# Designed miniproteins, single chains, continued (3): the designs that were tried, part 55

Each design is a single chain, and the fold is of that chain. pLDDT is the mean over its residues in the fold that is shown.

## One batch from the design tools (miniprotein)

Design m9889
Fold by ESMFold2-Fast:
Structure m9889 (fold): chain A 86 residues (1-86)
Amino acid sequence: KLVISKEQQRKILDATVERLRERGLSDEEIAKLLPLILDLIDKIAESEEFRKEFLEKYGNVKDPSKLSKEDLAKVELAKSIKEYAP
């Protein structure tokens, strides 16, 4: 049984992509991050424990300017999850 519905997964993906664009990432940079984002959404949708740990780690980042692009994607994904699957 999925922790996050397919409808919520789609909204989370779309919101994360938009958040990364707002951060100034190009469509090419976002495309390179899509496999990571999709893998994380799948893991979060299948595991309540993974979702909880992910939100605890990436939901409370105060300064995103020092993050790698991969970690920035995780932070913006955590925000999207809080918005569409609280």
Scores: mean pLDDT 81

Design m9890
Fold by ESMFold2-Fast:
Structure m9890 (fold): chain A 70 residues (1-70)
Amino acid sequence: MAEEVKKEIEEVLKEYEEAMRKLGVDQSLIDKSTKALRDQAYELIKKGKIEEARILAETLRLVMKARLRE
């Protein structure tokens, strides 16, 4: 179960990095924010907060879609 959620998190972070690069965001900022998001998600998984980690991933996808809709 935890391994499945980690794969899900990594896929979302990969999508986030690609979206930010396409929007012309500075690579150093992309790297820093991606690491911070990964650390947060993995800490939730370590604490057994699997649902919170999934909510974080889904929220990130929704925020990206909302910003790219225009």
Scores: mean pLDDT 78

Design m9891
Fold by ESMFold2-Fast:
Structure m9891 (fold): chain A 93 residues (1-93)
Amino acid sequence: MEATVDSLLAQLPEVTDEQKEIIKKLPEDEALHIVREISYLIARGEIKYDPEKNEWIITNERVKKEFGKDKMTFEELAKKILEYLRKRGEYVP
């Protein structure tokens, strides 16, 4: 069974419904890569969501350097992940 964006998002309770809608508006290939990377970063404790401030906090020093900031909105996070994957050749349109 091929993993869909919806099935992967269903496994990420930290991601709000509003944030899921941001992902769903992206091209399917971009959305799939972003969701997989977010899942990985959460699983490794490299990012976390602050529901009180509605911000994503980068906890890993390497990821902070790659993204250039330590706190961001979900839209900024998705954009930074896609830029990072493109830079590393891990995402091809």
Scores: mean pLDDT 77

Design m9892
Fold by ESMFold2-Fast:
Structure m9892 (fold): chain A 100 residues (1-100)
Amino acid sequence: SMREAILDFRWLAVTSGIHVQADIIIKKTDDPEVIELAQELIKLVDELSKAYKKASFEEKEEVIDELVAIEERLTNAPPEDWKKTLQEAIARIKALLAKL
């Protein structure tokens, strides 16, 4: 349906945005712990993709809204906040995976 096509587009847009922000952090940071967290975030988003495909329309909307908030926080985080922001993003995605 048209509504499902819009959700799939929003999913691709937000997951691509998170991947791009994680890659930027990896390239700019000298902290190996921050690199490890950014790589874990990318892997968790990839794992979430399988659960997302089986989710209801309402669950998909909730997941996308959560990922949009994560993307916005990553995009706006200064370097001193990267570790905390990545840890919070990872925890939120793990919580979504546990519910789906």
Scores: mean pLDDT 89

Design m9893
Fold by ESMFold2-Fast:
Structure m9893 (fold): chain A 81 residues (1-81)
Amino acid sequence: MPPLSEFELAGYYLALVVFMILKDVEGIIKLVKNIPNVEELVEFLRKDGQIKTAKLIEELHKALEKGDFDKAREIARKLTE
């Protein structure tokens, strides 16, 4: 688990914002599945004052680790609101 650069974190955040604007639930899920260290993105979002988004990303990551795809889709829908 190498640390992500600020540039990489900003890139993931931008991709997340694009999928949120498009209301692309599957895009959000695929993005979070492919982030190598989700905890670094969660902390980056918290430092940027995005407390609700950070919490939802953390919950989504936990649902995906458990294989709970129904819960993952529910959380991803909340991110599009």
Scores: mean pLDDT 82

Design m9894
Fold by ESMFold2-Fast:
Structure m9894 (fold): chain A 70 residues (1-70)
Amino acid sequence: GPPVVKEVTVYTLASLFNHPTLEQAKEAALEAAKRAADILEKTFGYKVLSIEITVNEDGSIEVKITIEKP
């Protein structure tokens, strides 16, 4: 059958305590997302299509990783 695309969302709050700027917090979240994407590709054989970082009004950072299953 055709490949199935699925979205995975991860929340990273701890980064906000160690980074004095919103940009640095986003960068730390992106690095964490890239590590998660590497595990998804190397361990599970998924293809990572996109990574999106969003900061919510409550100060939480939302990370969306879109994957394609084999």
Scores: mean pLDDT 67

Design m9895
Fold by ESMFold2-Fast:
Structure m9895 (fold): chain A 88 residues (1-88)
Amino acid sequence: MTVEEIIDEGIKLAKEILADPNAPEEVKQAARGFIKSLEAVKKEPEITPEIIEGVAKGFENFADVLEKNGLTEYAEKAREYAEKLKSL
């Protein structure tokens, strides 16, 4: 899986969560910020190791918010993508 593919999966995950009208506002705010951050990375002409580290941390932070709000399955998915980025 490429960095671009992981970013696209992160955007998809966050959009699925944001589409749920019952999602807590804290989760919706985190999802909106995460999407904006990932879309900004997609516009970069070069994805540096520093950017990859930042994206991995973004997935971890998003997972923490999801887990805190009982969205354990989504949190596990976000952590899986963070680990894939750390292995690149």
Scores: mean pLDDT 86

Design m9896
Fold by ESMFold2-Fast:
Structure m9896 (fold): chain A 100 residues (1-100)
Amino acid sequence: SKEEVIEKVEKKIEEFKKKAKTASTDEVLELVNEVVSFTEELLDEENASKEERLEILIKVLEKLKKVVEEWAKENNVDEKDTKELLDILDDGIEKLKEGL
């Protein structure tokens, strides 16, 4: 179900938060991609519709954006590096929204 996908993704995001505590900026981007790939795999297993897939991926990226913003503040990440990561996430969100 959609709820089961969201629950599994939320657990994966908690794992992301733990790993990100000691991660570099490049490693955080890899962890973001890992969560996205995991979500896509779950949606494929559930035979999710195009609309359901886009809606869930948008919500996941929006949650990841907040987690990345908090991580960057807590770890005093350079403003330029933070902006580049957030711009990548924002671009991804906008492209998915155009598919709706």
Scores: mean pLDDT 84

Design m9897
Fold by ESMFold2-Fast:
Structure m9897 (fold): chain A 59 residues (1-59)
Amino acid sequence: MEKLYRATQHVPQSGPDDLALREGDLVRVLEEVDENNWLVENLATGERGLVPKSALEEL
């Protein structure tokens, strides 16, 4: 079973590889790119990008 995460806060897009999230968005983690940023997919929109892992809560 894949682990799902929820955005705990609004995440603005700050760069071209970044994904904007709204509080409560469900995401799937695709890759742990570095210690602070994960490549994720927003399950509602299908959009992919980098988000700070500190903005995510494991479900």
Scores: mean pLDDT 81

Design m9898
Fold by ESMFold2-Fast:
Structure m9898 (fold): chain A 85 residues (1-85)
Amino acid sequence: AEKAAEVLRKAADEAEKLGDVGAAGLAHGIAYSVLQAAEEGGDAAAVFERAAELALERTLAAGGSAEAGRIVQEAARKAAEIARA
């Protein structure tokens, strides 16, 4: 869970560099949700996979950029792979 959450924290930093605070906040929120789910005995990989499906749509709905949304989406996919290993 920690290594997977770190991927999303890096994605948040990249989104902030693009000026997309909403996408950065989304990435931080996903990292937090995964750590909470892991503590409660939940499936962290499933949380990351669901987040990847929604990342672009949620970023665009919040007025963010497609570029920032894709950064969060790819980070969530990578995090899911790490969580499954």
Scores: mean pLDDT 76

Design m9899
Fold by ESMFold2-Fast:
Structure m9899 (fold): chain A 70 residues (1-70)
Amino acid sequence: ELDKLVKELSELGGVSEEDLRKLLSRLPSKEEALFVAKVLLNLAKTGKVEQPVLDKVEALLKELREKLAK
């Protein structure tokens, strides 16, 4: 559930739930938003993420930047 992940991220990262929801809603799909939220939560809890997962997140952020530049 995306809402649960957003709440946990907000509590750990000091960012509002509303701002996190707005950011994630700009991603191309609900599945990609859920993936990014899970990666951020895992990073916050463990400080670890695998290189292929980082590459996927970077690709999604690049796509988001291109959409915002329009």
Scores: mean pLDDT 67

Design m9900
Fold by ESMFold2-Fast:
Structure m9900 (fold): chain A 83 residues (1-83)
Amino acid sequence: MVIELSEDLSQADQAVVEIAHHLVEKGEDRVVLKAPTEKVRDHAYSVLKTLAEALGIDSIEVKDLEIIVEGRVPGSQPLIAPD
């Protein structure tokens, strides 16, 4: 999934948080965030890194104006075994 961030830092921050929550709920394994500027990129990276443990983010990589977020894959093991 690819998400384009706004030039406004507050809007970018809100979008990052919302998308990260949606990523965890949907079980996506990878999201790419595209920032319009290096300032927005660095801000979004800082927010994601701060929230990484809470959101189950495994890794965050920065490439130019793109932030690549790898989510923790939920285990596919059943909670109970069939009898």
Scores: mean pLDDT 68

Design m9901
Fold by ESMFold2-Fast:
Formats: structure tokens, sequence, C-alpha cells
Structure m9901 (fold): chain A 86 residues (1-86)
């Protein structure tokens, strides 16, 4: 699977949850998840991931739904980081 295919599939997952919570909180959580995925610092990545999950839970998603969205955002951030390094 290409990095571009990974980004497209992860974006579809994110888009399936975007209408369930306030847009501003959802966009901030996705941004934090992407930053977590792109970060080479393990501790910083974990902190950003937890902040994104907590924000989505406060916005009304379940823990499982928040983890799915943040996991997809992390996959995008990692893939974009690798594409930008090429």
Amino acid sequence: MTLEETIKEAQKVIDSYKDKVPKDKFEEAVKLGKEAGASPDFNKSLKLEQQAIDLLKEAGLSSDEASIVVGAARAIGRAESWLNSL
C-alpha cells in the first residue's frame, strides 16, 4: 500500500466521525493526532495522542471512537512526514 493510499483510507475513517462532534474540537483533535504521528519524540507523541483522545471524549465521542479517529490522524501525520522527507 502506498503512503498516498494510507492517507486516503485514514481520511475516510476521520470523515466518518466528523459530523458527530463540534467541528472546532474535531479539527483540533485531528491536528494533534497528525502532530503525534509525525513526531520523532516518543514521549511528545504519546502526550499529543492523549490530548487528542481527551478532547474528542470531551466533545462526545466514546473512548473507542476517539482512539479510532486519533489512530487514523496519527497514520496520516506519519505518512505525510515520510512524503515530506523524500
Scores: mean pLDDT 83

Design m9902
Fold by ESMFold2-Fast:
Structure m9902 (fold): chain A 57 residues (1-57)
Amino acid sequence: MDKILKDVEVENEDEEKAKKLQEALNKYIGKTVDEVVEKVRELAKEVDPESVNAKVE
């Protein structure tokens, strides 16, 4: 029970929103880094050297 933090609850709201954003970004980025690297590699191999310049934007 955080009675003292109640005074800072106003700031906690901003932190909660920022936290949600960071958690979403973390999951998004974390997965993207490993998954995208592997997927991009597989796609590049499957497509062909001639069309391997397709950037995933």
Scores: mean pLDDT 56

Design m9903
Fold by ESMFold2-Fast:
Structure m9903 (fold): chain A 94 residues (1-94)
Amino acid sequence: YTLEVHISADLVATFTIRSEDGEVLEEVVIDPRAPEEVRRQAEIEVLKAIVKYKVTSMKLSTEAPELASLSTEEQTLGEEELKAARERIEELEK
């Protein structure tokens, strides 16, 4: 499973989990202008989806000029990243 992260010009981030066949399994939107609790819940949802689907790769694309240098074709996620995601979920749900 692949995590696709798209950051718009106004810094709204869309996180999409796709299968190998390109099916959208999960989609979460994080708006930086949303209340802190809404952003926190969206972060938890993204992290839970990453752990649930055992995401192995991440693709980042951005329309934000300030973040253009962070665009990558694809990044492989290992066990350490999945462990960090699980620990972050537990911290955020406290």
Scores: mean pLDDT 73

Design m9904
Fold by ESMFold2-Fast:
Structure m9904 (fold): chain A 83 residues (1-83)
Amino acid sequence: MPSTGDPELDKVLPDELRELISEFRRLGYPLSDEIVALMKEYVKNPNDVELLRRLVQALLEQARRLNAPEELLRRLEELLRSL
């Protein structure tokens, strides 16, 4: 199964977001300090939908800066709209 590299985060994240973070790592993209901080906060507060939304937004912004593939950007945008 795709993994974020954090077993506690893998238990609480939606499957689609777990897959997207796994893809980010597979492409060799670094996670920003902001994204890492949001991930740590979400593990402590797994029912906080606003933290989840902020995490997806931060991933999308970093993906855009890194000129990530259009498919990855599209999936992040669709996930953000579903939250």
Scores: mean pLDDT 79

Design m9905
Fold by ESMFold2-Fast:
Structure m9905 (fold): chain A 85 residues (1-85)
Amino acid sequence: SALSEEEIEKKIEEIVKEFLDNIEEAIELLETEEVGPTPGALKQYERMKEIVELYKAGAKEEELEKKIKEVLKELVEERRKLAEK
């Protein structure tokens, strides 16, 4: 069954908090991870790189949270479109 909007938002908030709580570890993983060969994996890497660049530029947690939420919402929407087929 598809997740409700409330369940999706709650999961996004949990992931955002986990990412922010472990931001340095997440940055290391993003910098060391090899990009997969698919165009989808490349787009995900580019979006995550934008988050890393914002953090390195000294962006505040509110800006990082907003960007992380945008990336996660895009991923959820893409998965929703696949599930409806």
Scores: mean pLDDT 63

Design m9906
Fold by ESMFold2-Fast:
Structure m9906 (fold): chain A 101 residues (1-101)
Amino acid sequence: MKVIDGGDKSVIPQIRNTKFKKGDVVVDTSAGTGGVSFEVSTLVPPGSTIISHERDPVRLAQLKKVADGLPKDIKHTVLSSDEELAEAEKKADIIVRNPSV
């Protein structure tokens, strides 16, 4: 499992420099409106899974719209509960954390 943690910096440069593999499960722990999840979707090979978590209902609604627009060869799952996030992290090949709020 690889952790991409932005700390006080954007995770986007680290994501762009990540070599994704077929079948990778990528968990975006604070997806917001889906910008990071979208960037990951442009870089992962077909057959990959993206799991996006967001607690805010307004951002979650926008995230679901972004998910609906992703390529059909990528599995995208949207989570809103911390329990579902914890289970997803156990199955993750790559975890993206952006603690900057």
Scores: mean pLDDT 76

Design m9907
Fold by ESMFold2-Fast:
Structure m9907 (fold): chain A 58 residues (1-58)
Amino acid sequence: NEELLAKIDGIEDENVKAVLRKILALDRGQASAQEVEDLAKKYGLDINDLLVLKAELD
């Protein structure tokens, strides 16, 4: 959890927002897990951290 908070504090990037939106689409059944993984990989973001971030924001 401390590393996640540090990452949130260090990553103030529109790329994080874009990947989070894709994760929301996955939740709605409008995207695949593979699409989310590919987008996160392109931006150098860890998908597991983003999933935890989404859960904590809820």
Scores: mean pLDDT 69

Design m9908
Fold by ESMFold2-Fast:
Structure m9908 (fold): chain A 83 residues (1-83)
Amino acid sequence: AAEDEALLAAVEAAVGEEIRAFDAAIQAAIDAGRYAEAAALLREAAAFLREAAREHPEVREALLRAADVAEGLADQLAALAAA
């Protein structure tokens, strides 16, 4: 619990503002049916998270996992846009 709270606080301190901005942009694109744009934004978010992981070793594993999830979702949305 305390370790998880500390990790969440560290992630928020390191990248919270940028994650919220990406989340808002991605959600807006999805709501508009712009799945190709949402996929591109998720890939940009994944690249940002991988760069942030280099700068913030204390949250590196969490950021790299988030980047992998974002890439997987981007692939799914890109496939949906191509259908």
Scores: mean pLDDT 83

Design m9909
Fold by ESMFold2-Fast:
Structure m9909 (fold): chain A 100 residues (1-100)
Amino acid sequence: SMEEKLAEAKKNISKILNKIFNGEKISDEEGEEFIKNLKFLYEYLFEKDPELTLKLLEAEEKMLEIAIEELKDDPNLVEFYKKVLEMVKELKKELEKKLA
């Protein structure tokens, strides 16, 4: 169900963020799963509130750019954040076209 998919996506996102906050290494598979779940969450939120979702994507883009600059001495984490940033940028552009 949609409710189960949302609960799973939220749980996965929180799990990976907590691992990063605790200084734990995330695997490539965990990183890919995070990006997939984050994209699903944004697409779901866009159906409910398009304007708020675009503002959230813009805020995340800015936060990721700051994180990449500040964490430049951690190449594995920077590479992960660059992949998240690319998804955020592409998704924002795609969703903006749907509002035009």
Scores: mean pLDDT 87

Design m9910
Fold by ESMFold2-Fast:
Structure m9910 (fold): chain A 85 residues (1-85)
Amino acid sequence: EEELEERRKHVEEGLKKYFKDLNLTDEQIKELADEIARLTPGFSKEEIDEIIRLAKQIVDRHKAKTFEEVKKALRVAVDFVRSRR
C-alpha cells in the first residue's frame, strides 16, 4: 500500500514534469499515475523515470496531443522497461 502510493506520487510528479506542454488535466494525470503504479509493482524510481522518458519520446515522435495517445505511449513504455528486467 505505502509502496504503491509512493510509486503513484513519483509517476504523477514525472508526468507533470515531462508532459507539462500537453495541458493534461489533474484528473487525467491522476488516472495515468494510478494505472502506471498498478502496472509496475516492485519497479524502482529509476525504472519509473525511464518509463516516463520513453513515453515522452514516443509522444514527441508522433506529435501526439491527446490523453488517449499519452496513455498508449505509457503502456508501451511500461512493457519495454518490464521486458528488460
Scores: mean pLDDT 80

Design m9911
Fold by ESMFold2-Fast:
Structure m9911 (fold): chain A 66 residues (1-66)
Amino acid sequence: SEIDALVREILARSDGSAAAYLAELLSPDANEETIRRAGEALKELLPELAETIDRLVALRIEELRA
């Protein structure tokens, strides 16, 4: 899926520091606010991947609304 591809890209370009925020963003218990907050934390950590992270956040919010 597109979500899986974006997650792999973020993990490949991080030293593992992103893993906790990705786990929170991908959690089945995550609400829209949690997803947005995790995305912002991830962008602070990986500003060069801001567009990739924004796309992942948008897709996760869309998935919650489906």
Scores: mean pLDDT 83

Design m9912
Fold by ESMFold2-Fast:
Structure m9912 (fold): chain A 112 residues (1-112)
Amino acid sequence: SSQRAEQLALEGGRLYSQGKYLEAAEKYIEALKLDPRNVFAMEGLLFLVFVDKRGEEILEIAKEGLKGMDPEVLREAIEKVLARDTAATKLISLARNREEKIEELIKAASIK
């Protein structure tokens, strides 16, 4: 449900504030499986993938976790986050190979 997705996204944010970045990523992924349009969960996950020093590890977890999701819905959700004017999206915009990593996530979602 949308409410459960929101609760999971908020739990992810709480874990992030505690420095538990892998656990935060797992909660954001759980939220996105219930509601792929949850902007908070998508922004949090993208921030961990593109800005955190463990971004490559989190990218692999996200690729596995988002398998079977509609790739077009995932693309739209990512584009909506990147269109935002936040501190997180500004840092994500500076990330090396951002477009390549986004395509890797979308391609992984296409695996049935």
Scores: mean pLDDT 85

Design m9913
Fold by ESMFold2-Fast:
Structure m9913 (fold): chain A 68 residues (1-68)
Amino acid sequence: MEVSGEEGANAILAAGNLGLGLSAEQAKKGADRAREKKSLTAEEVGEIAREAGGSETGARGAAQLADL
């Protein structure tokens, strides 16, 4: 399923707020990058979180939240 860049950004920020292997700064960086995209899969949301410096747990958390 595809989500909007804004939905992807919200998933990354939520993962950071929940302490799922993402700092606040990493979550903000990932969210800003997600907002540059027209649409994202849950997998791509996880990849953006990981590229922002998130752990594998943080990336999976962001992807799972995006798939809601």
Scores: mean pLDDT 81

Design m9914
Fold by ESMFold2-Fast:
Structure m9914 (fold): chain A 93 residues (1-93)
Amino acid sequence: VTQKQIEELKKLLKELEKAAKEAAESIKDEKKKKEFETGSKVAIDGLREAIEQKDFEMVVEIASMIAEIATDPKLKEAAEKLREKAEKVLKES
C-alpha cells in the first residue's frame, strides 16, 4: 500500500463527507435530519479510522453499506467510488 493510495482514499472520504452534509440539508424533518447526521458521523468516523489503520476490508464494508442504504444519488456515487478504490487497494496489496 502506497502513500498515494492512502491520500486518494482520504480525498474520496472528503467527497463522501461533503455529499452526506448536502444530503442532510435536504431533509425537512428535524428528527430525521438529526438521526441522519448522527448515523453519517458514526459511519464517516469509522471510515476515517479504517483508512488510518489500513483496514481496507472495513473501508469496503462501510462504504458498501452506505451505498446500499443511501437514497441521495451524490452520496450513493461517493460511497461507490470509495468502495471501488478500497477494493483496488486490497487487490494490489
Scores: mean pLDDT 83

Design m9915
Fold by ESMFold2-Fast:
Structure m9915 (fold): chain A 68 residues (1-68)
Amino acid sequence: SEENLKIARDALNSSDEISKAAQEAAAKYVKPEKVDEALDKLGELAAKEPPKTPEEAAELVKKAAELA
């Protein structure tokens, strides 16, 4: 959903360190054909508990990719 995509973008751009960790995790774990689905799942997860550290952001991206 658009709301989930907004939540995902806001969460991943809360700091430069979080943004970098999320981008590195996405490159490693997210398949190109699953990017939109992974972002939607990331938004669902971030809505419940937003990542506060680079490590949390990387784990959240990995979990979203596994769910996609």
Scores: mean pLDDT 78

Design m9916
Fold by ESMFold2-Fast:
Structure m9916 (fold): chain A 83 residues (1-83)
Amino acid sequence: MLDEEAFELGVKWLTSLLGLEEEQIDLSMSGGELLALIREKAGDRAVRETLLLARLPDEAAANGLRASEVLHRIGLTLKERFG
């Protein structure tokens, strides 16, 4: 429940950032692949913002996670800040 809400917030943040629809996000990709997609479409500042929102110290930490876990972490941070 709470994790589902956080995941949806993370997905909404990402789709707004990249100009993509939710169905265009492959949940089977790695966190590192997600960062590469963000870099390609939104640049280095967006990667840095993603790491800060996900509370990850570097891209190597994201590579050990799935994209869905990175998005959950982003959503949790967003929920704390304005929920």
Scores: mean pLDDT 79

Design m9917
Fold by ESMFold2-Fast:
Formats: structure tokens, sequence, C-alpha cells
Structure m9917 (fold): chain A 89 residues (1-89)
């Protein structure tokens, strides 16, 4: 299904970006995992997501696990930008 293919591509992006992070970037790791979980739940529920769904997941995750450094914020933002680009295709 289109939903299963979208989930696969999102997983690939998130796993790739997580693999690039130093293990001590705990807040970025937690934030990215929470974004991923929220997005997956939205796709499972409605079969699709919008760029606004990705931005909402980002805002909620940053509120729960705020980044401590500029490098963590940049890593999170890079991942979110990739997810938005995927969803806009």
Amino acid sequence: SKANELIKKIREIVDEELAKLPEDMFEAIKTLNLIYSDILNKIKEKGKITPEDVLEAYRNAVKEYPPKTKEEEEAIQRTVDRLIALVEE
C-alpha cells in the first residue's frame, strides 16, 4: 500500500539520521524518536500525512525533549526538512 511504502521511506530517513548522531546527543535522539512515533501513528490512523503533520510532530517533540545545543537543533531540523521534502513529493 502507499501507506506502507511511506512508512518504509520515513523509517529509512530517521534511521539514517539517527546513525549519524553521537551517542551523547540524548535529547536529539529522544526528539527524533518521538517525531518518528507520532508520524507513524498518524499514517497508521489516516493512511497519509501532510507537511503540517510533520511540523506538529516536531513542535510537540521539541517541547517534550528540548535540544540542549545548536548541533542537536541542527540535527533535528535536518531530519524534519528531509521528512517534509518526502511528504511534499
Scores: mean pLDDT 85

Design m9918
Fold by ESMFold2-Fast:
Structure m9918 (fold): chain A 88 residues (1-88)
Amino acid sequence: NMDKMVKELSRISADWSSRKSSMDPQKQKDEMVKIYYDAMMIYATAMTGDKPTDKQLKNFINFGAQLMSRSYGKDKQYWLDQFNKVKK
């Protein structure tokens, strides 16, 4: 459900905005990986109407890694490795 997804993502964004000002830059970076992963899971669930398949989850993680690379630097592979650590 698109409307539910938008509301959940907006809540995550608001929570992050309130918390990030109290964190040092390194903690912000580590927390951003987790937040983007959680956002990807919400997006994936909305798109599938249920729990995403392993293939769909892998595709969403790839998209998230590319987005993080463009926003915060380092290559896509670096961010794939970070997301895989959060997943595990």
Scores: mean pLDDT 73

Design m9919
Fold by ESMFold2-Fast:
Structure m9919 (fold): chain A 66 residues (1-66)
Amino acid sequence: SAVDLVKEAIRAVRAGDFERAKALLAELLARNSEAEVMRAWFEAAQELKVSPEELAQFGRLYREVV
C-alpha cells in the first residue's frame, strides 16, 4: 500500500539509506495521485512520530525525485 511505501521510506531515511528512500518515493509518486500520497504521508508520519527535522529532510528528498 501507499502507507507501507511511505513507512519504508521513513525507515530508510532514519537508517541513512537515502538512495533507497528516493527509490521508494519515486515508486510512490509514479503509482499514486497527489491526494493518495498526502493521505499516506499523514497516516505514516502519525504512526512513526515523524519530527520536524525529519519532515524537512523528507522535503529535500522529495525535491530530488520530482
Scores: mean pLDDT 79

Design m9920
Fold by ESMFold2-Fast:
Structure m9920 (fold): chain A 100 residues (1-100)
Amino acid sequence: GPTVVTVEVTASPTKAVVKVTVTNAPSSVAYVKVKAIIPSSGKTAYADVAPGTSKEITLEGEGDSLRVKVTVKDTKGRVLAEAEITVPAGSSGSKTLTVP
C-alpha cells in the first residue's frame, strides 16, 4: 500500500513541537527527512523518521511562525515526495503526504 506521512505541528510563542508519523512502508521508501525551522530566530532541527515509526521534534525559542519541510527518500537518496507547512505562533496545523 502507499506510504502515508502525517505532520502535526503545534507552535506556542516560545516553543514549537512537530510530530511526524510514517505509516506503511513499501520497500521503495528508506526514510523521511524532517527539517523544522523558526525563521525569525534561525533555530533549526532535523530528524530522520523510519517507515512504520513516529518521531517528535521540539524547538525552543521565540518566533512568529514555524516552518516544517518533509522529504521522502529512497535507498539511493532520491526524493520521492516532499511537502512544506508553515504554522503561525500560537496555532496548530497538520499536513498529510502520500507516496504511491
Scores: mean pLDDT 77

Design m9921
Fold by ESMFold2-Fast:
Structure m9921 (fold): chain A 92 residues (1-92)
Amino acid sequence: SMLAQKGAELAAQGFERGGAEGIAEAVGNEVIVRARNADPATGIGAVGGATQAVILGGEGEARSFGDEIILRLRGPSPEDAGLAAATAGRGG
């Protein structure tokens, strides 16, 4: 959706502003933030970001796959997706 695309853009900006490197993309109605070669603090931050998305009335999941940390966000506003991603980028 267009809202998910805007959410991905703001999530990418938030993640970088938090101090981590990654990409964000819209897949259907979800915003997915990915960080490769992420440090362990980024994994803890992703859990914080997922929790924040739930508190803001959406859904969030954080997982690791090899050297990649993945944060999935569904239902928060684009601005709230950006805030959740900034929390993840800061390492919690």
Scores: mean pLDDT 73

Design m9922
Fold by ESMFold2-Fast:
Structure m9922 (fold): chain A 87 residues (1-87)
Amino acid sequence: MSKEQLAEELKRAGEQAKEGAEEYLELKAKGEEADATKLTGAALRAMGGALTAALLLKKEPDAPEEAKKAALEGIKAAEKAGLKIPI
């Protein structure tokens, strides 16, 4: 991967994790009115994004600082939502 492609993938993974975590928390806040399928989908998106971000960070420690911050933000959002990242 080029450094530009790596930066884009890290940002995308971080954004996916953050968006998924935020959607998961919103759906969880609805309690019994939450759509179980949407809740599961949001959790899977958040965990997938966070896992991808974590693996890319481990593989490429020299990634652009902005991209690394986006990846870490997404990972933290997923963890704050109570989602376990298998890393």
Scores: mean pLDDT 79

